Designed miniproteins, single chains, continued (3). Designs and how they scored, part 84

Each design is a single chain, and the fold is of that chain. pLDDT is the mean over its residues in the fold that is shown.

## One batch from the design tools (miniprotein)

Design m11102
Fold by ESMFold2-Fast:
Structure m11102 (fold): chain A 59 residues (1-59)
Amino acid sequence: SAADEAAKKAGLKAAVQEHVEESNKLIKKAMEDGLSTEETMEGLREIIERLEAKRKAIE
């Protein structure tokens, strides 16, 4: 239904917004606290995995 599609789009938009916010926080922390490339990459993987899990749950 149109309502189901609207809810799906809203959920995906919220998931993307949270992904951007988490990614920005991690990058800022990496720059400020001097995280290694490996630590930063691992954190980014976890953030991507969370976005993928949310996308799968919504779709």
Scores: mean pLDDT 83

Design m11103
Fold by ESMFold2-Fast:
Structure m11103 (fold): chain A 100 residues (1-100)
Amino acid sequence: VDKQKQALGFAIVRLKELAELQKNEEALELVKKADEYLKKGDLEKAIEYVEKAAELLGLDSKKLREYIKNGDLKGIHDLLNEKLYEVTGLSPTSDNFVDF
C-alpha cells in the first residue's frame, strides 16, 4: 500500500507537469481528481483518473498502471521522461534537460 501510494503520488505530480506543459486542461482536471481520490485513500479511483489523464497526454496508460501497482518509481520516471522529450524535442544530453 505505502509503495503503491508513493508511486501514485509521483505519477500524479509528473502528469500534472506534463499536462501544464501541453496546456491540456482536460488532462489537468483528471489529474486533480486523481489527487483528490488519493487524499481520500481511494487508490483504485485515483489510478482510474491517472490512466484517463495518461491516455489524453499520449502515454501508455496500461504500462503506467502496472508501474503504479508495483511501486516502480523508475518505470514511472522513464515513461514520463520519454513523453517529455517527445513533447519538448529535447534529449537527456541537451543543456535544457541537464541541470542548468
Scores: mean pLDDT 78

Design m11104
Fold by ESMFold2-Fast:
Structure m11104 (fold): chain A 57 residues (1-57)
Amino acid sequence: KKIMEAIRKVLEENPGKPVTVEDVAKAAGISVETAKKEIERYNKITGVDFTKAVGPT
């Protein structure tokens, strides 16, 4: 829930920029490792591949 809020906020504030795991971690106030795990979990639950949606870095 906290990660989804952070992802949406980063996308809203940066509509023309790619979103990275680091940006999400910063917005949520968590470590990059934690953000990566939570994003993977949400991809599994929602069926949405956020790594594909934001493109390869």
Scores: mean pLDDT 66

Design m11106
Fold by ESMFold2-Fast:
Structure m11106 (fold): chain A 85 residues (1-85)
Amino acid sequence: FEISDEATEKLTEILNSLKSKEIAVLVLDKKTKKSTLYIFNENKELVDVITNLSEEEAEKILKEKGFKKVATIEDENVEISVYAN
């Protein structure tokens, strides 16, 4: 998937502002309605990537890991939601 430069800049600013233990970024493809979940550790290193998630599957994983939504970024082809715990 392609993310616009504007969405990438907003995402970077949000990620840099967070002082959480873990950060999760959920990217929803608006055409397929499938999501990819990216999990970052406290050092902002990518530690997990979970692909081809339905909305229900993504919400279950986020809830089980204690993530709360902190931001949503709308782009043309994707919706990016940022979560922290």
Scores: mean pLDDT 82

Design m11107
Fold by ESMFold2-Fast:
Structure m11107 (fold): chain A 99 residues (1-99)
Amino acid sequence: SAEKAKLIEEGREKYHKGLEAFKKGDYEEAAKYFEEAARKFEEAGDDRSAARAYTNAGYAYFKLGDYEKAKEYAARAVELDPENEAARELLAEAEKKIA
């Protein structure tokens, strides 16, 4: 539908901004953009793109030392796309950091 196409476009714009922030080392800004992108993709029913965005949000939190949030977002990404290797790897690494 036109509404879903719009959500996917908005998600892609936020995802791109997240990648730019991540490249600059601004992990707080990157996490925020990836979270916004993930919500747009999930609302559109694009679970694969949402999983990718949640994985990158989790990775940004991992860089910030917020291993609980990294685990939370990685777990959500695995639920949306169980075949996402990056999400499964991030989930395992975040779990290792949590005592």
Scores: mean pLDDT 91

Design m11108
Fold by ESMFold2-Fast:
Structure m11108 (fold): chain A 81 residues (1-81)
Amino acid sequence: LLEEALELVRQGRYKEAAELLKKAAEKLEEGKELLKEAAELLEKGDYGKAAELFFKAAKKIKDPEVRAAVIRIAHELREIA
């Protein structure tokens, strides 16, 4: 899901990426609300605010693989903001 969302972000398919990120968030114990909020901002085209919230969500995510994927998405969005 997260690697698929990252690829969709790279393709400019932000609404589809946001849908996958919201699904991924539902499986998280920590950072779920921030990740969902970031995905909503991504869907609305607010890439700068979305990136900031993805970085905040990553700080609350304890799974290092999931955290790394969210950080990569945040960096990608910051480059286009």
Scores: mean pLDDT 81

Design m11109
Fold by ESMFold2-Fast:
Structure m11109 (fold): chain A 116 residues (1-116)
Amino acid sequence: KIEDLKKLKELVEEHAKRLEEAIRRRAPGEEILELAREAVEELEKMVEEIKDKLSDEEAARLEASLEALRTAVRHFEALVAAGASEEELRLAASGLVETLRAFADTVDEIIAELEA
């Protein structure tokens, strides 16, 4: 259980890192969107795989983090589709990274509670 959560945290942090690097090198919005969609897909799969080992409360917290990420990705997708400015896309992309960092923090909180 704790090892599965640590693996989930590492995966969340890896996706945050990839998005940060893409933003720093001024990657096109379509590329950032592709990376964000990959993050959602991989994280949804990992959460589903560990869900049966979690309490209902723990599972709900991870599902809330996933929904926050999906919401942020949908917002970014809409901006890309609308041809938003580079500045607007950069701000929204930074929001995607912040959402992933919040997801990692939630995983850390669950791990800390289980180790107490």
Scores: mean pLDDT 88

Design m11110
Fold by ESMFold2-Fast:
Structure m11110 (fold): chain A 63 residues (1-63)
Amino acid sequence: DKELEQEAISLRNRAKELEDTGDELLKQGDEKKAMELYREAEGLRKRAEFIESAIDVLRKQEE
Protein backbone atom coordinates (compact mmCIF):
# COMPACT_ATOMS: atom_id res chain seq x y z
CA ASP A 1 0.00 0.00 0.00
CA LYS A 2 1.51 3.30 -1.16
CA GLU A 3 -0.19 5.23 1.65
CA LEU A 4 1.31 2.97 4.33
CA GLU A 5 4.76 3.27 2.70
CA GLN A 6 4.43 7.07 2.69
CA GLU A 7 3.32 7.07 6.36
CA ALA A 8 6.36 4.98 7.37
CA ILE A 9 8.68 7.37 5.48
CA SER A 10 6.99 10.38 7.13
CA LEU A 11 7.40 8.87 10.61
CA ARG A 12 11.11 8.16 10.00
CA ASN A 13 11.65 11.72 8.71
CA ARG A 14 9.90 13.18 11.79
CA ALA A 15 12.03 10.97 14.06
CA LYS A 16 15.19 12.27 12.33
CA GLU A 17 14.09 15.89 12.88
CA LEU A 18 13.50 15.22 16.59
CA GLU A 19 16.92 13.52 16.87
CA ASP A 20 18.61 16.51 15.19
CA THR A 21 16.83 18.94 17.55
CA GLY A 22 17.80 16.72 20.50
CA ASP A 23 21.45 16.83 19.39
CA GLU A 24 21.30 20.65 19.35
CA LEU A 25 19.79 20.73 22.85
CA LEU A 26 22.45 18.29 24.08
CA LYS A 27 25.18 20.62 22.74
CA GLN A 28 23.55 23.43 24.76
CA GLY A 29 23.67 21.24 27.90
CA ASP A 30 19.93 20.55 28.05
CA GLU A 31 20.22 16.76 28.50
CA LYS A 32 16.69 16.37 29.91
CA LYS A 33 14.96 17.93 26.88
CA ALA A 34 17.31 16.10 24.50
CA MET A 35 16.40 12.75 26.13
CA GLU A 36 12.67 13.54 25.87
CA LEU A 37 13.04 14.21 22.12
CA TYR A 38 15.11 11.03 21.64
CA ARG A 39 12.39 8.97 23.37
CA GLU A 40 9.71 10.53 21.14
CA ALA A 41 11.85 9.81 18.06
CA GLU A 42 12.26 6.17 19.20
CA GLY A 43 8.46 5.86 19.44
CA LEU A 44 8.05 7.19 15.90
CA ARG A 45 10.73 4.80 14.56
CA LYS A 46 9.04 1.83 16.26
CA ARG A 47 5.71 2.84 14.66
CA ALA A 48 7.40 3.07 11.24
CA GLU A 49 8.95 -0.41 11.73
CA PHE A 50 5.50 -1.83 12.57
CA ILE A 51 4.03 -0.37 9.37
CA GLU A 52 6.99 -1.66 7.31
CA SER A 53 6.49 -5.16 8.78
CA ALA A 54 2.78 -5.05 7.88
CA ILE A 55 3.63 -4.01 4.29
CA ASP A 56 6.10 -6.92 4.01
CA VAL A 57 3.42 -9.41 5.16
CA LEU A 58 0.87 -8.00 2.68
CA ARG A 59 3.36 -8.21 -0.22
CA LYS A 60 4.13 -11.87 0.57
CA GLN A 61 0.39 -12.68 0.46
CA GLU A 62 0.23 -11.42 -3.17
CA GLU A 63 2.60 -14.18 -4.39
Scores: mean pLDDT 82

Design m11111
Fold by ESMFold2-Fast:
Structure m11111 (fold): chain A 81 residues (1-81)
Amino acid sequence: SMEEEEARFARLVAELQRIYDEALEKAKSMTPEEKRRVFEEAKERIDQLLAEAEKHLTPEQVERFRQLADAIRAELEKLVE
């Protein structure tokens, strides 16, 4: 149903946000080298989550999810630089 599809999308978006928040929290007390590692691991987790989204969401929802994932990856890149 539409409600079930919306619920799945919302759950995956919440997971994406959690990955970002966890990476930021871990990075607070880390060296630049450790931060880079944590952010690369976060990006890999985001890629895995996007693959999961592609299996379970509509093409339109996948495109929207990809846009959100790309925005978060861009923010993580800025924090390393």
Scores: mean pLDDT 83

Design m11112
Fold by ESMFold2-Fast:
Structure m11112 (fold): chain A 60 residues (1-60)
Amino acid sequence: SEETEEKIKELEKEIAELEKKGQELHELFYKTDDKKILEEVKKLRERILELIEEINKLLE
């Protein structure tokens, strides 16, 4: 359905934005050596996995 396709597109866009933020946080970690940044990267990774799971459920 068109609604399902639109939802998947929105989820894929959110994943792409989170991946970009993750790259920026890795660069920041190299500059600061702040372990707190690694916790933020872990949270972003967990959110990306949740979004991938949601897409997989919509594709059933």
Scores: mean pLDDT 85

Design m11113
Fold by ESMFold2-Fast:
Structure m11113 (fold): chain A 55 residues (1-55)
Amino acid sequence: SIRERAEEMARNSERGAEEAKESASKLSPELAESIKLLAEIAAETEREIAERIKE
């Protein structure tokens, strides 16, 4: 269902953010934090959408 898809996308976004943060932190810790923040915002938005669909 579209709800399950949204939840999976949120989880994938979080994993991608962690991996990107780890890679970037070796070169630029500040940039890594920005990347993580953007991914967390995306994941949160996807979860919110999934919750509304569940209604």
Scores: mean pLDDT 72

Design m11114
Fold by ESMFold2-Fast:
Structure m11114 (fold): chain A 75 residues (1-75)
Amino acid sequence: SVQDYVDQMRRIVDQTRSWYQSHQEDMTDDQRRFAQNQIDTMEDTLRIMEQTTNPTDARNRLDMMRSRGDWFMSQ
């Protein structure tokens, strides 16, 4: 369901935020700003998803968010 996809997105956002909090003290100011902007973008995507009733669109956005989160945390 769309709700299952939204719940998965929330978990990805929470995992990304947790990773950031664990590493932020070793980051430069520029790296912290970049990380915060990425998290803010993920939160905005989640808000858009709350307005979505199309499960195909929801799944595609979830897949994109997973890829971006994995990329971000691999840096």
Scores: mean pLDDT 78

Design m11115
Fold by ESMFold2-Fast:
Structure m11115 (fold): chain A 58 residues (1-58)
Amino acid sequence: SKEEIEKKLQELIDEYNKLSTELRRKVLAGELTPEEVAEYRAKIDELIKEINKLQKEL
């Protein structure tokens, strides 16, 4: 249903915000290698793709 899609979309947006905040914090603290930064960016990119896909279903 539309309501289920909207709920899933909000959950993905919340996860995107959480991961983006964690990435920024850890980068500023010098806690990540370039390879680990790439892994975070890949996960964030996947979330963006899922968000875009669900938005097209609304």
Scores: mean pLDDT 87

Design m11116
Fold by ESMFold2-Fast:
Structure m11116 (fold): chain A 57 residues (1-57)
Amino acid sequence: REELARRVRELMLERGLSEEDAEAAAEAVKNGKDEEITFLLSDEDLRLAAEAIREAL
């Protein structure tokens, strides 16, 4: 989970998400609150985050 969160953060940053949004998404993944991320991101950012999570898995 911690390794996964770190990879998600890096991938989201590389895909153009802000550092703050990428960190929030990674924190949600690390804590097992993946669904909570939907309240933090726009639809466009959610698509990038979902793709980053798929890539990290």
Scores: mean pLDDT 65

Design m11117
Fold by ESMFold2-Fast:
Structure m11117 (fold): chain A 119 residues (1-119)
Amino acid sequence: MLDELTDAIVNAKSVEEAIDIIIEKLKEALETEPLHFVLGLLVHGIAVLLGKEVPVLEAPSVRELFIKVLESLGIEREVAEELVEAIENKDFDKIREILKEIAKKFNVEEALKKRKEEA
């Protein structure tokens, strides 16, 4: 799943397609998997989208761990908390909106092009 998700995001023709892939996998996982797995999938998808690796971090709770990982990827704490809440509420429209905002802020379109040329 994670390897297939990574390959699909890297080979996406556009940022919109990459976000659609992430949302589809989150929807599928939320039907069959525990919340902690779904949060891990979200973090992995965002890290791949941004061209970054998921850091090994410690935190007093699982929720705080995921927020700290998102912050380490350069995502503001308020946005990270909103993403975790949207996953808990299964608000896929809100998740999509936040992912589009993150993609614009980090110039993901240019980062995706660079990875295709240098990978």
Scores: mean pLDDT 76

Design m11118
Fold by ESMFold2-Fast:
Structure m11118 (fold): chain A 93 residues (1-93)
Amino acid sequence: MTGEEIAASDDFVEALAIIYATSSPSLEGLVEHVRRMVADPRLGASPAAQRAIAEAVGRKLREHLTPEEAQKVADEIEPLLSPEGRAALRAAL
């Protein structure tokens, strides 16, 4: 496979999305980090990457926040995600 084929693969893009989501050091940083990930053409255009980002974000919100606080932050992130990403985020909460 060429470097472009590897970078465009669902497995590679999903792995990058998980790494980026898990590297966010704070809640405020998490929202900004998701914004940057979705703005990346390699991640934002992939349904698999959108789902992986949303699942990782939802898990982090559940770990660090109460359900009410997690929902408030999720409401700020949902407009940044695709419909598939939004569904995955809600399922992960």
Scores: mean pLDDT 69

Design m11119
Fold by ESMFold2-Fast:
Structure m11119 (fold): chain A 83 residues (1-83)
Amino acid sequence: SAEELVDEAEKLFLEAAKDVPPEYRQGMLAAVQAARDALKSGDPEGVRNAVRAVREIADSAGLTPEQRELFEKAVELLEKAAE
């Protein structure tokens, strides 16, 4: 389900960001919640905005290549949930 995809994405975002400052993890969680709300409202633009927000956060967080791989997998799950 879309909810299962978003839940898995959240877990991967938290794993990717486990060693970054807490404000980046909080920003990612806020974007995931915005994506959940957008899906419930049938708002695909809201989901796209959430994806853009987490990408901007990740770019600022300075993720390693390994953390970026987990992050990109999480983004793919969010995009799939919006389909």
Scores: mean pLDDT 82

Design m11120
Fold by ESMFold2-Fast:
Structure m11120 (fold): chain A 60 residues (1-60)
Amino acid sequence: SLEELQRLIAELFRHLGSDKARTEELLDRISELRGPEFAQELKELLENRDAIEAAREKLG
């Protein structure tokens, strides 16, 4: 469902790749619901957001 997909995406971004196993589980579930290409795109966004978020927090 759309609600399940939104929940999984929110959970994925909460972890920001800090737990590799959990991140892989969430990406697999998203891939099941929306497809592997979408899951890959989210993975790339996570990697970019980690760097951007760290920079933003330091800048204030």
Scores: mean pLDDT 71

Design m11121
Fold by ESMFold2-Fast:
Structure m11121 (fold): chain A 67 residues (1-67)
Amino acid sequence: SKEELLEELKKKAEEHERELLRKYLAGMSVDEIRAETEKFKEELKKELLEKGYSEEEANEILRELGF
């Protein structure tokens, strides 16, 4: 269901945020962190479109995830 997918994507986004925080604390630049965040956002959007969601639905889900 859409609710189950949203929960799975939320967990994936939370894990990615934790990994980026570890990289930031290890000395990764803010510009590199921002670039990785944008790349992750693009990858999530592609996955949503491949699963049959419209671009508008994909953008709404990304907003719900905090992007």
Scores: mean pLDDT 83

Design m11122
Fold by ESMFold2-Fast:
Structure m11122 (fold): chain A 72 residues (1-72)
Amino acid sequence: MKLSEEQLELEIEGALLIMRGEIAVKAKDAEGMREAAEELEELAERAEGLNPELAESLRRRAEELRAEVERL
């Protein structure tokens, strides 16, 4: 199985956004969590055609971040 350059870039970008979201959760940074969720949703839209499994994972993470904001 060979990942295209674009697919690999999406996976790396997704991992970085997920980590940024986790840092915001630990810091209780509502603005940071909202920003990370928005960027995860945008990346998921870009990923849908290349890696729908990744897109679904990214959307789920964005929803989790939005839920964490509501708990603050």
Scores: mean pLDDT 81

Design m11123
Fold by ESMFold2-Fast:
Structure m11123 (fold): chain A 71 residues (1-71)
Amino acid sequence: MSLEEVKKEAEEALKEAPEEISKLSEEEQKKLKEYYKKLAEHYEKLAKEHPEKKEEFELLSEAYKKLAEIA
């Protein structure tokens, strides 16, 4: 996956997420928030372990952190 593809996916997800999340139950929103937090931590770790793809993994980590805040 290219950096541009990662950036596009992250931007599209962030744009659509508020509407999708608002349709979920409180329990589902809480589970989704925890899931996004775990994904953000996972990609942050990958960015440290794989400096060649650091920018891609940092973008994914940041996107999931923002999704966790919205959820």
Scores: mean pLDDT 75

Design m11124
Fold by ESMFold2-Fast:
Structure m11124 (fold): chain A 68 residues (1-68)
Amino acid sequence: SLLIEEAKRTLEEAPALLAELDAEEQRELEELLEKLKEAIKNKDEKLILERLVEIGVLELRLAVRRVT
């Protein structure tokens, strides 16, 4: 499944992203990552997609914040 492979890649890349975040943002991302891990464990492709979208939205919000 391409979704599961993308989700695994997201988890592998997560430590680098977490290092760029403040404490509140780290907590929000960590909660989303735990939900993503659970979705992968259950092979729930719908939940994997929903979690990946939420992480993508968070990444976009963080990018906007960095522009001031």
Scores: mean pLDDT 80

Design m11125
Fold by ESMFold2-Fast:
Structure m11125 (fold): chain A 99 residues (1-99)
Amino acid sequence: KPSEEELEAEVYIALGLMYQGIGNWLMEKGDYEGAVDAYEKAVQLFEKAVELASGETKREAYRALADAYENLSIAYEKLGDQEKADEWRKKAEEARAKA
């Protein structure tokens, strides 16, 4: 992959980690709906990183994506949405297998 795409992937990973941090902060505050929104944004950013990245950067992006899916699953459990929690947990397992 070209160095430019790798740099862009790293930027998406950094932005995704920022939203994941916001989601974690909202979870601590009990704002589970806000946490879901933040984690969904992190997922979108990590998905873009996976698309652009290759090699170790792509594996890093998949690890970050798996963590974001797990956090999203936990947030939905807190909201009482077990069906969505189970769906996101399955996506986390699939992403982790690709890391």
Scores: mean pLDDT 89

Design m11126
Fold by ESMFold2-Fast:
Structure m11126 (fold): chain A 61 residues (1-61)
Amino acid sequence: MEEVEKRLQEVYQRLAELADDPELVAKISRLIKEAREAMKNGDYERAKQLIDEALRLADEA
């Protein structure tokens, strides 16, 4: 749980740095939304995959 929350927090920090790229921000925001929905459903493995994908997109920006 703490690990997933820490990764999600990192995504939010990266997202703030990308505020000048609205298309990328939209893609990352969608992944964050899906990750939060997965967490609500107790699917933490899916949430981790979505968060990792969001971090990958942010790193490639």
Scores: mean pLDDT 77

Design m11127
Fold by ESMFold2-Fast:
Structure m11127 (fold): chain A 99 residues (1-99)
Amino acid sequence: TGAEEVQQLLDIMNEAVHRALEEVEKETGISIKDFPLLSDEELEAVYKRLESLAVEELSKALNEAYPGATTIIQAAIREITGLVTVELERKKAEARALK
């Protein structure tokens, strides 16, 4: 059903964001707990990288699952990107609240 599909998308989004956070931490040496210590410019740069990595993880997963369905994959990526953006904004708010 639609509710089950939404839950599956949320699970995929959360996993992609989690993996992106781990990759950013590995790449920069900055964990999410340290985000409140960053300048506005550093914070925006880190979150921009985080979003890019999350989109890359989602794109890779969808292309591996449905290699022949380009139009449908692109539509799904756009929908998931929207959900990822909402989650990343929530994480930004959480990080700033820790200051």
Scores: mean pLDDT 68

Design m11128
Fold by ESMFold2-Fast:
Structure m11128 (fold): chain A 59 residues (1-59)
Amino acid sequence: SKYVEEAVELLKSDNEEVREFAVEVLVKIGEEAIEPLKELTKSDNEKVAKAAKEALEKI
């Protein structure tokens, strides 16, 4: 989904407020976001991995 792809790009932002917004968007998308978020939890970027785990916990 285009919305999932756009929200995933926002989750990779260096801006904390943008990442928090992306978490909320991915949570609202719900089930369709689960597999992309699981892959992001494996990210070498600790901030991205943490944000992805937070989003998964809220779905």
Scores: mean pLDDT 82

Design m11129
Fold by ESMFold2-Fast:
Structure m11129 (fold): chain A 65 residues (1-65)
Amino acid sequence: MKLVALVRAPNRELAEAAAEKLKEEFGADEVILAVGYSAEEARKLGEELSKKTGALVGVVGAEAA
């Protein structure tokens, strides 16, 4: 099953750092950056992507990475 990580961050620099870590340490096949998105907006985007692609989509805040 394809693993997609959706990274929510207040700025691009933090989003990129978290995205790199998720690709290398957790084996995410794709990483999508949600810069400036609220937690709810990012969650809804993740649900929509999961429905369209059939992938397992995880939503991560850059502050947790």
Scores: mean pLDDT 75

Design m11130
Fold by ESMFold2-Fast:
Structure m11130 (fold): chain A 58 residues (1-58)
Amino acid sequence: ELEKAEKRYELAKKAIDENLDFASRLSPEQRERVQAQAEKARKKFEEDYKKTKEDILS
């Protein structure tokens, strides 16, 4: 279960990287928005991972 949460977090990081690569092909305005969203998503995924870990241990 914890191992599965770890894999989900790794997949989320890969998805963010792919979104940033895709954004490089978009307009500057869209690229900036995707980068800002990626930063927020990274923080959210990290917090979700911490919460999932605590839930498993609780």
Scores: mean pLDDT 77

Design m11132
Fold by ESMFold2-Fast:
Structure m11132 (fold): chain A 55 residues (1-55)
Amino acid sequence: SEKRQKLLRGIGLILRGIGLQFEAELLGDTPEGRKLAEEGEKLIEEGRELMKEAE
């Protein structure tokens, strides 16, 4: 179903975003680390929106 697909995509985005946040933590306060942190935050937010739409 479309709702199931959105839910799974949302979860996948959140998990990828969390992974990027952990990678950013390992890189510390570097340009690369800051970029990964920004990308991770965007993926988490996008995933949350998809999960909300699945309801």
Scores: mean pLDDT 86

Design m11133
Fold by ESMFold2-Fast:
Structure m11133 (fold): chain A 92 residues (1-92)
Amino acid sequence: AMERADKLFDEALKYIEKGDYEKAVELLTEAIRLYRPVDPQKAAEALSVLSAAYYKLGDYEKANRFAKEAIDLLPPDYELSEKALKAVKIAS
């Protein structure tokens, strides 16, 4: 489960770097589904990247919704992993 979710997440980050936000959204959505029951912090990181991808697609309502969901799963002082932070910055 985690290994598959990690592969989907890493593939989504590659699509973010290529500017294919629609494909990134598909992969992130599946990764989040797999992360939610086993790793809420990883789910939150994927939700943060998903939010940024929706922002690039102009879907600001979904971007805000998923950003809030990510914040709710993380402690207030949590720092995103370097990979997730880089993807968010690229997609922002």
Scores: mean pLDDT 81

Design m11134
Fold by ESMFold2-Fast:
Structure m11134 (fold): chain A 70 residues (1-70)
Amino acid sequence: SEELEREILRALGDMQLALWKRIAKNLPKEEFIKLLKEDAERMAKYFEEQGFPEVAEDLKKRAEELIKEL
């Protein structure tokens, strides 16, 4: 089911962003931002390749929001 696949990818994105939010407390800000941007871009590309560009775009927006909160 395409709907189920979308839900799974959204959940993966949610889990990764939650992990990044926790890790942010343990790294220098500049290093964290670099790693988060690189990881978010890789995950977004993967989601796009799976056929869910809207999930990829949402992940990138949420990663950018996380950066703004640092």
Scores: mean pLDDT 86

Design m11135
Fold by ESMFold2-Fast:
Structure m11135 (fold): chain A 73 residues (1-73)
Amino acid sequence: GAEEALAAGRSGDPAAVEPLIRLLGDPDPRVRAAAALALGMIGHPAANEALRRALGDPDPLVRSAARLALVRE
C-alpha cells in the first residue's frame, strides 16, 4: 500500500524503482501519490518518464506528488 511505497522510497533502493513505477497505475490515488513521492526520494532517472505521465493524473494529490518528485530529482 501507500506505507510500503513510502518505505521503499526512504530506503533509496534502486530495485524499488520498477515496482514503484507499477504502483503509479494503482486504482487507489493514495498509493499512486505515495509511489510518485517515493520515486522522487530515490531520484533514479529511469522514473522520469513515468513521473511525467503522473503529472496528467486525474487526482490533484498525485499530480502534486509527481511535480514535487521531478523538482527534487
Scores: mean pLDDT 82

Design m11136
Fold by ESMFold2-Fast:
Structure m11136 (fold): chain A 60 residues (1-60)
Amino acid sequence: MRKEAEELLEKARKYLKEGNYDEALREAQRALAAGKDDPELRAEGLKLIDEIEKARQEAE
């Protein structure tokens, strides 16, 4: 459901901000699953996953 997916995206962004990349990735993937039929939400989720992966690699 859209609201559930939006809440999961917010959680992912919060974990990303805290440097908790593993949790951020997990929540972002959950958001994609919950909002798979919403093209706007899907695009946001994919972009967020890319940002999390880049941040994690930069932190290593």
Scores: mean pLDDT 79

Design m11137
Fold by ESMFold2-Fast:
Structure m11137 (fold): chain A 65 residues (1-65)
Amino acid sequence: SAEEDFLNRLKKYLIEKYGIPESTANEIIELLKNKEFEKAKELLLKYIDEETAEVLIEIAKEFFS
């Protein structure tokens, strides 16, 4: 599905570009699936800037709203 494709690409992007551990990237993906966007953003902010985190969360909302 488009949602699964997005999540697979996002997970790879987070690991490869920001060095996020696979376990943490998986946790972020599960939070996004559950529409827990605030918790997902809190985890992202440990590794990436706020502006980029906000953009990624808004994109995720388009797939899961």
Scores: mean pLDDT 85

Design m11138
Fold by ESMFold2-Fast:
Structure m11138 (fold): chain A 72 residues (1-72)
Amino acid sequence: QRQQILDQAQALLNTPISKISEATGIPRTVISIHRDVIKTLLANGDVDGLLDYVNTSPTLQKLLDAAVKLSS
């Protein structure tokens, strides 16, 4: 649902990049790029664009999953 993806995106933006990088093995520069795209989509209220982005990026799916686990 839309609320779930918004909560996941918020978790990614609120979790330190270093902690996500440590948990996932994904470089901090890659995480930063994904965060910037998410910030732009959220600022525009583009939830459909965010869903499409998540569905087309396995890397972003992994980052969102890790951020939620680290926020729990």
Scores: mean pLDDT 83

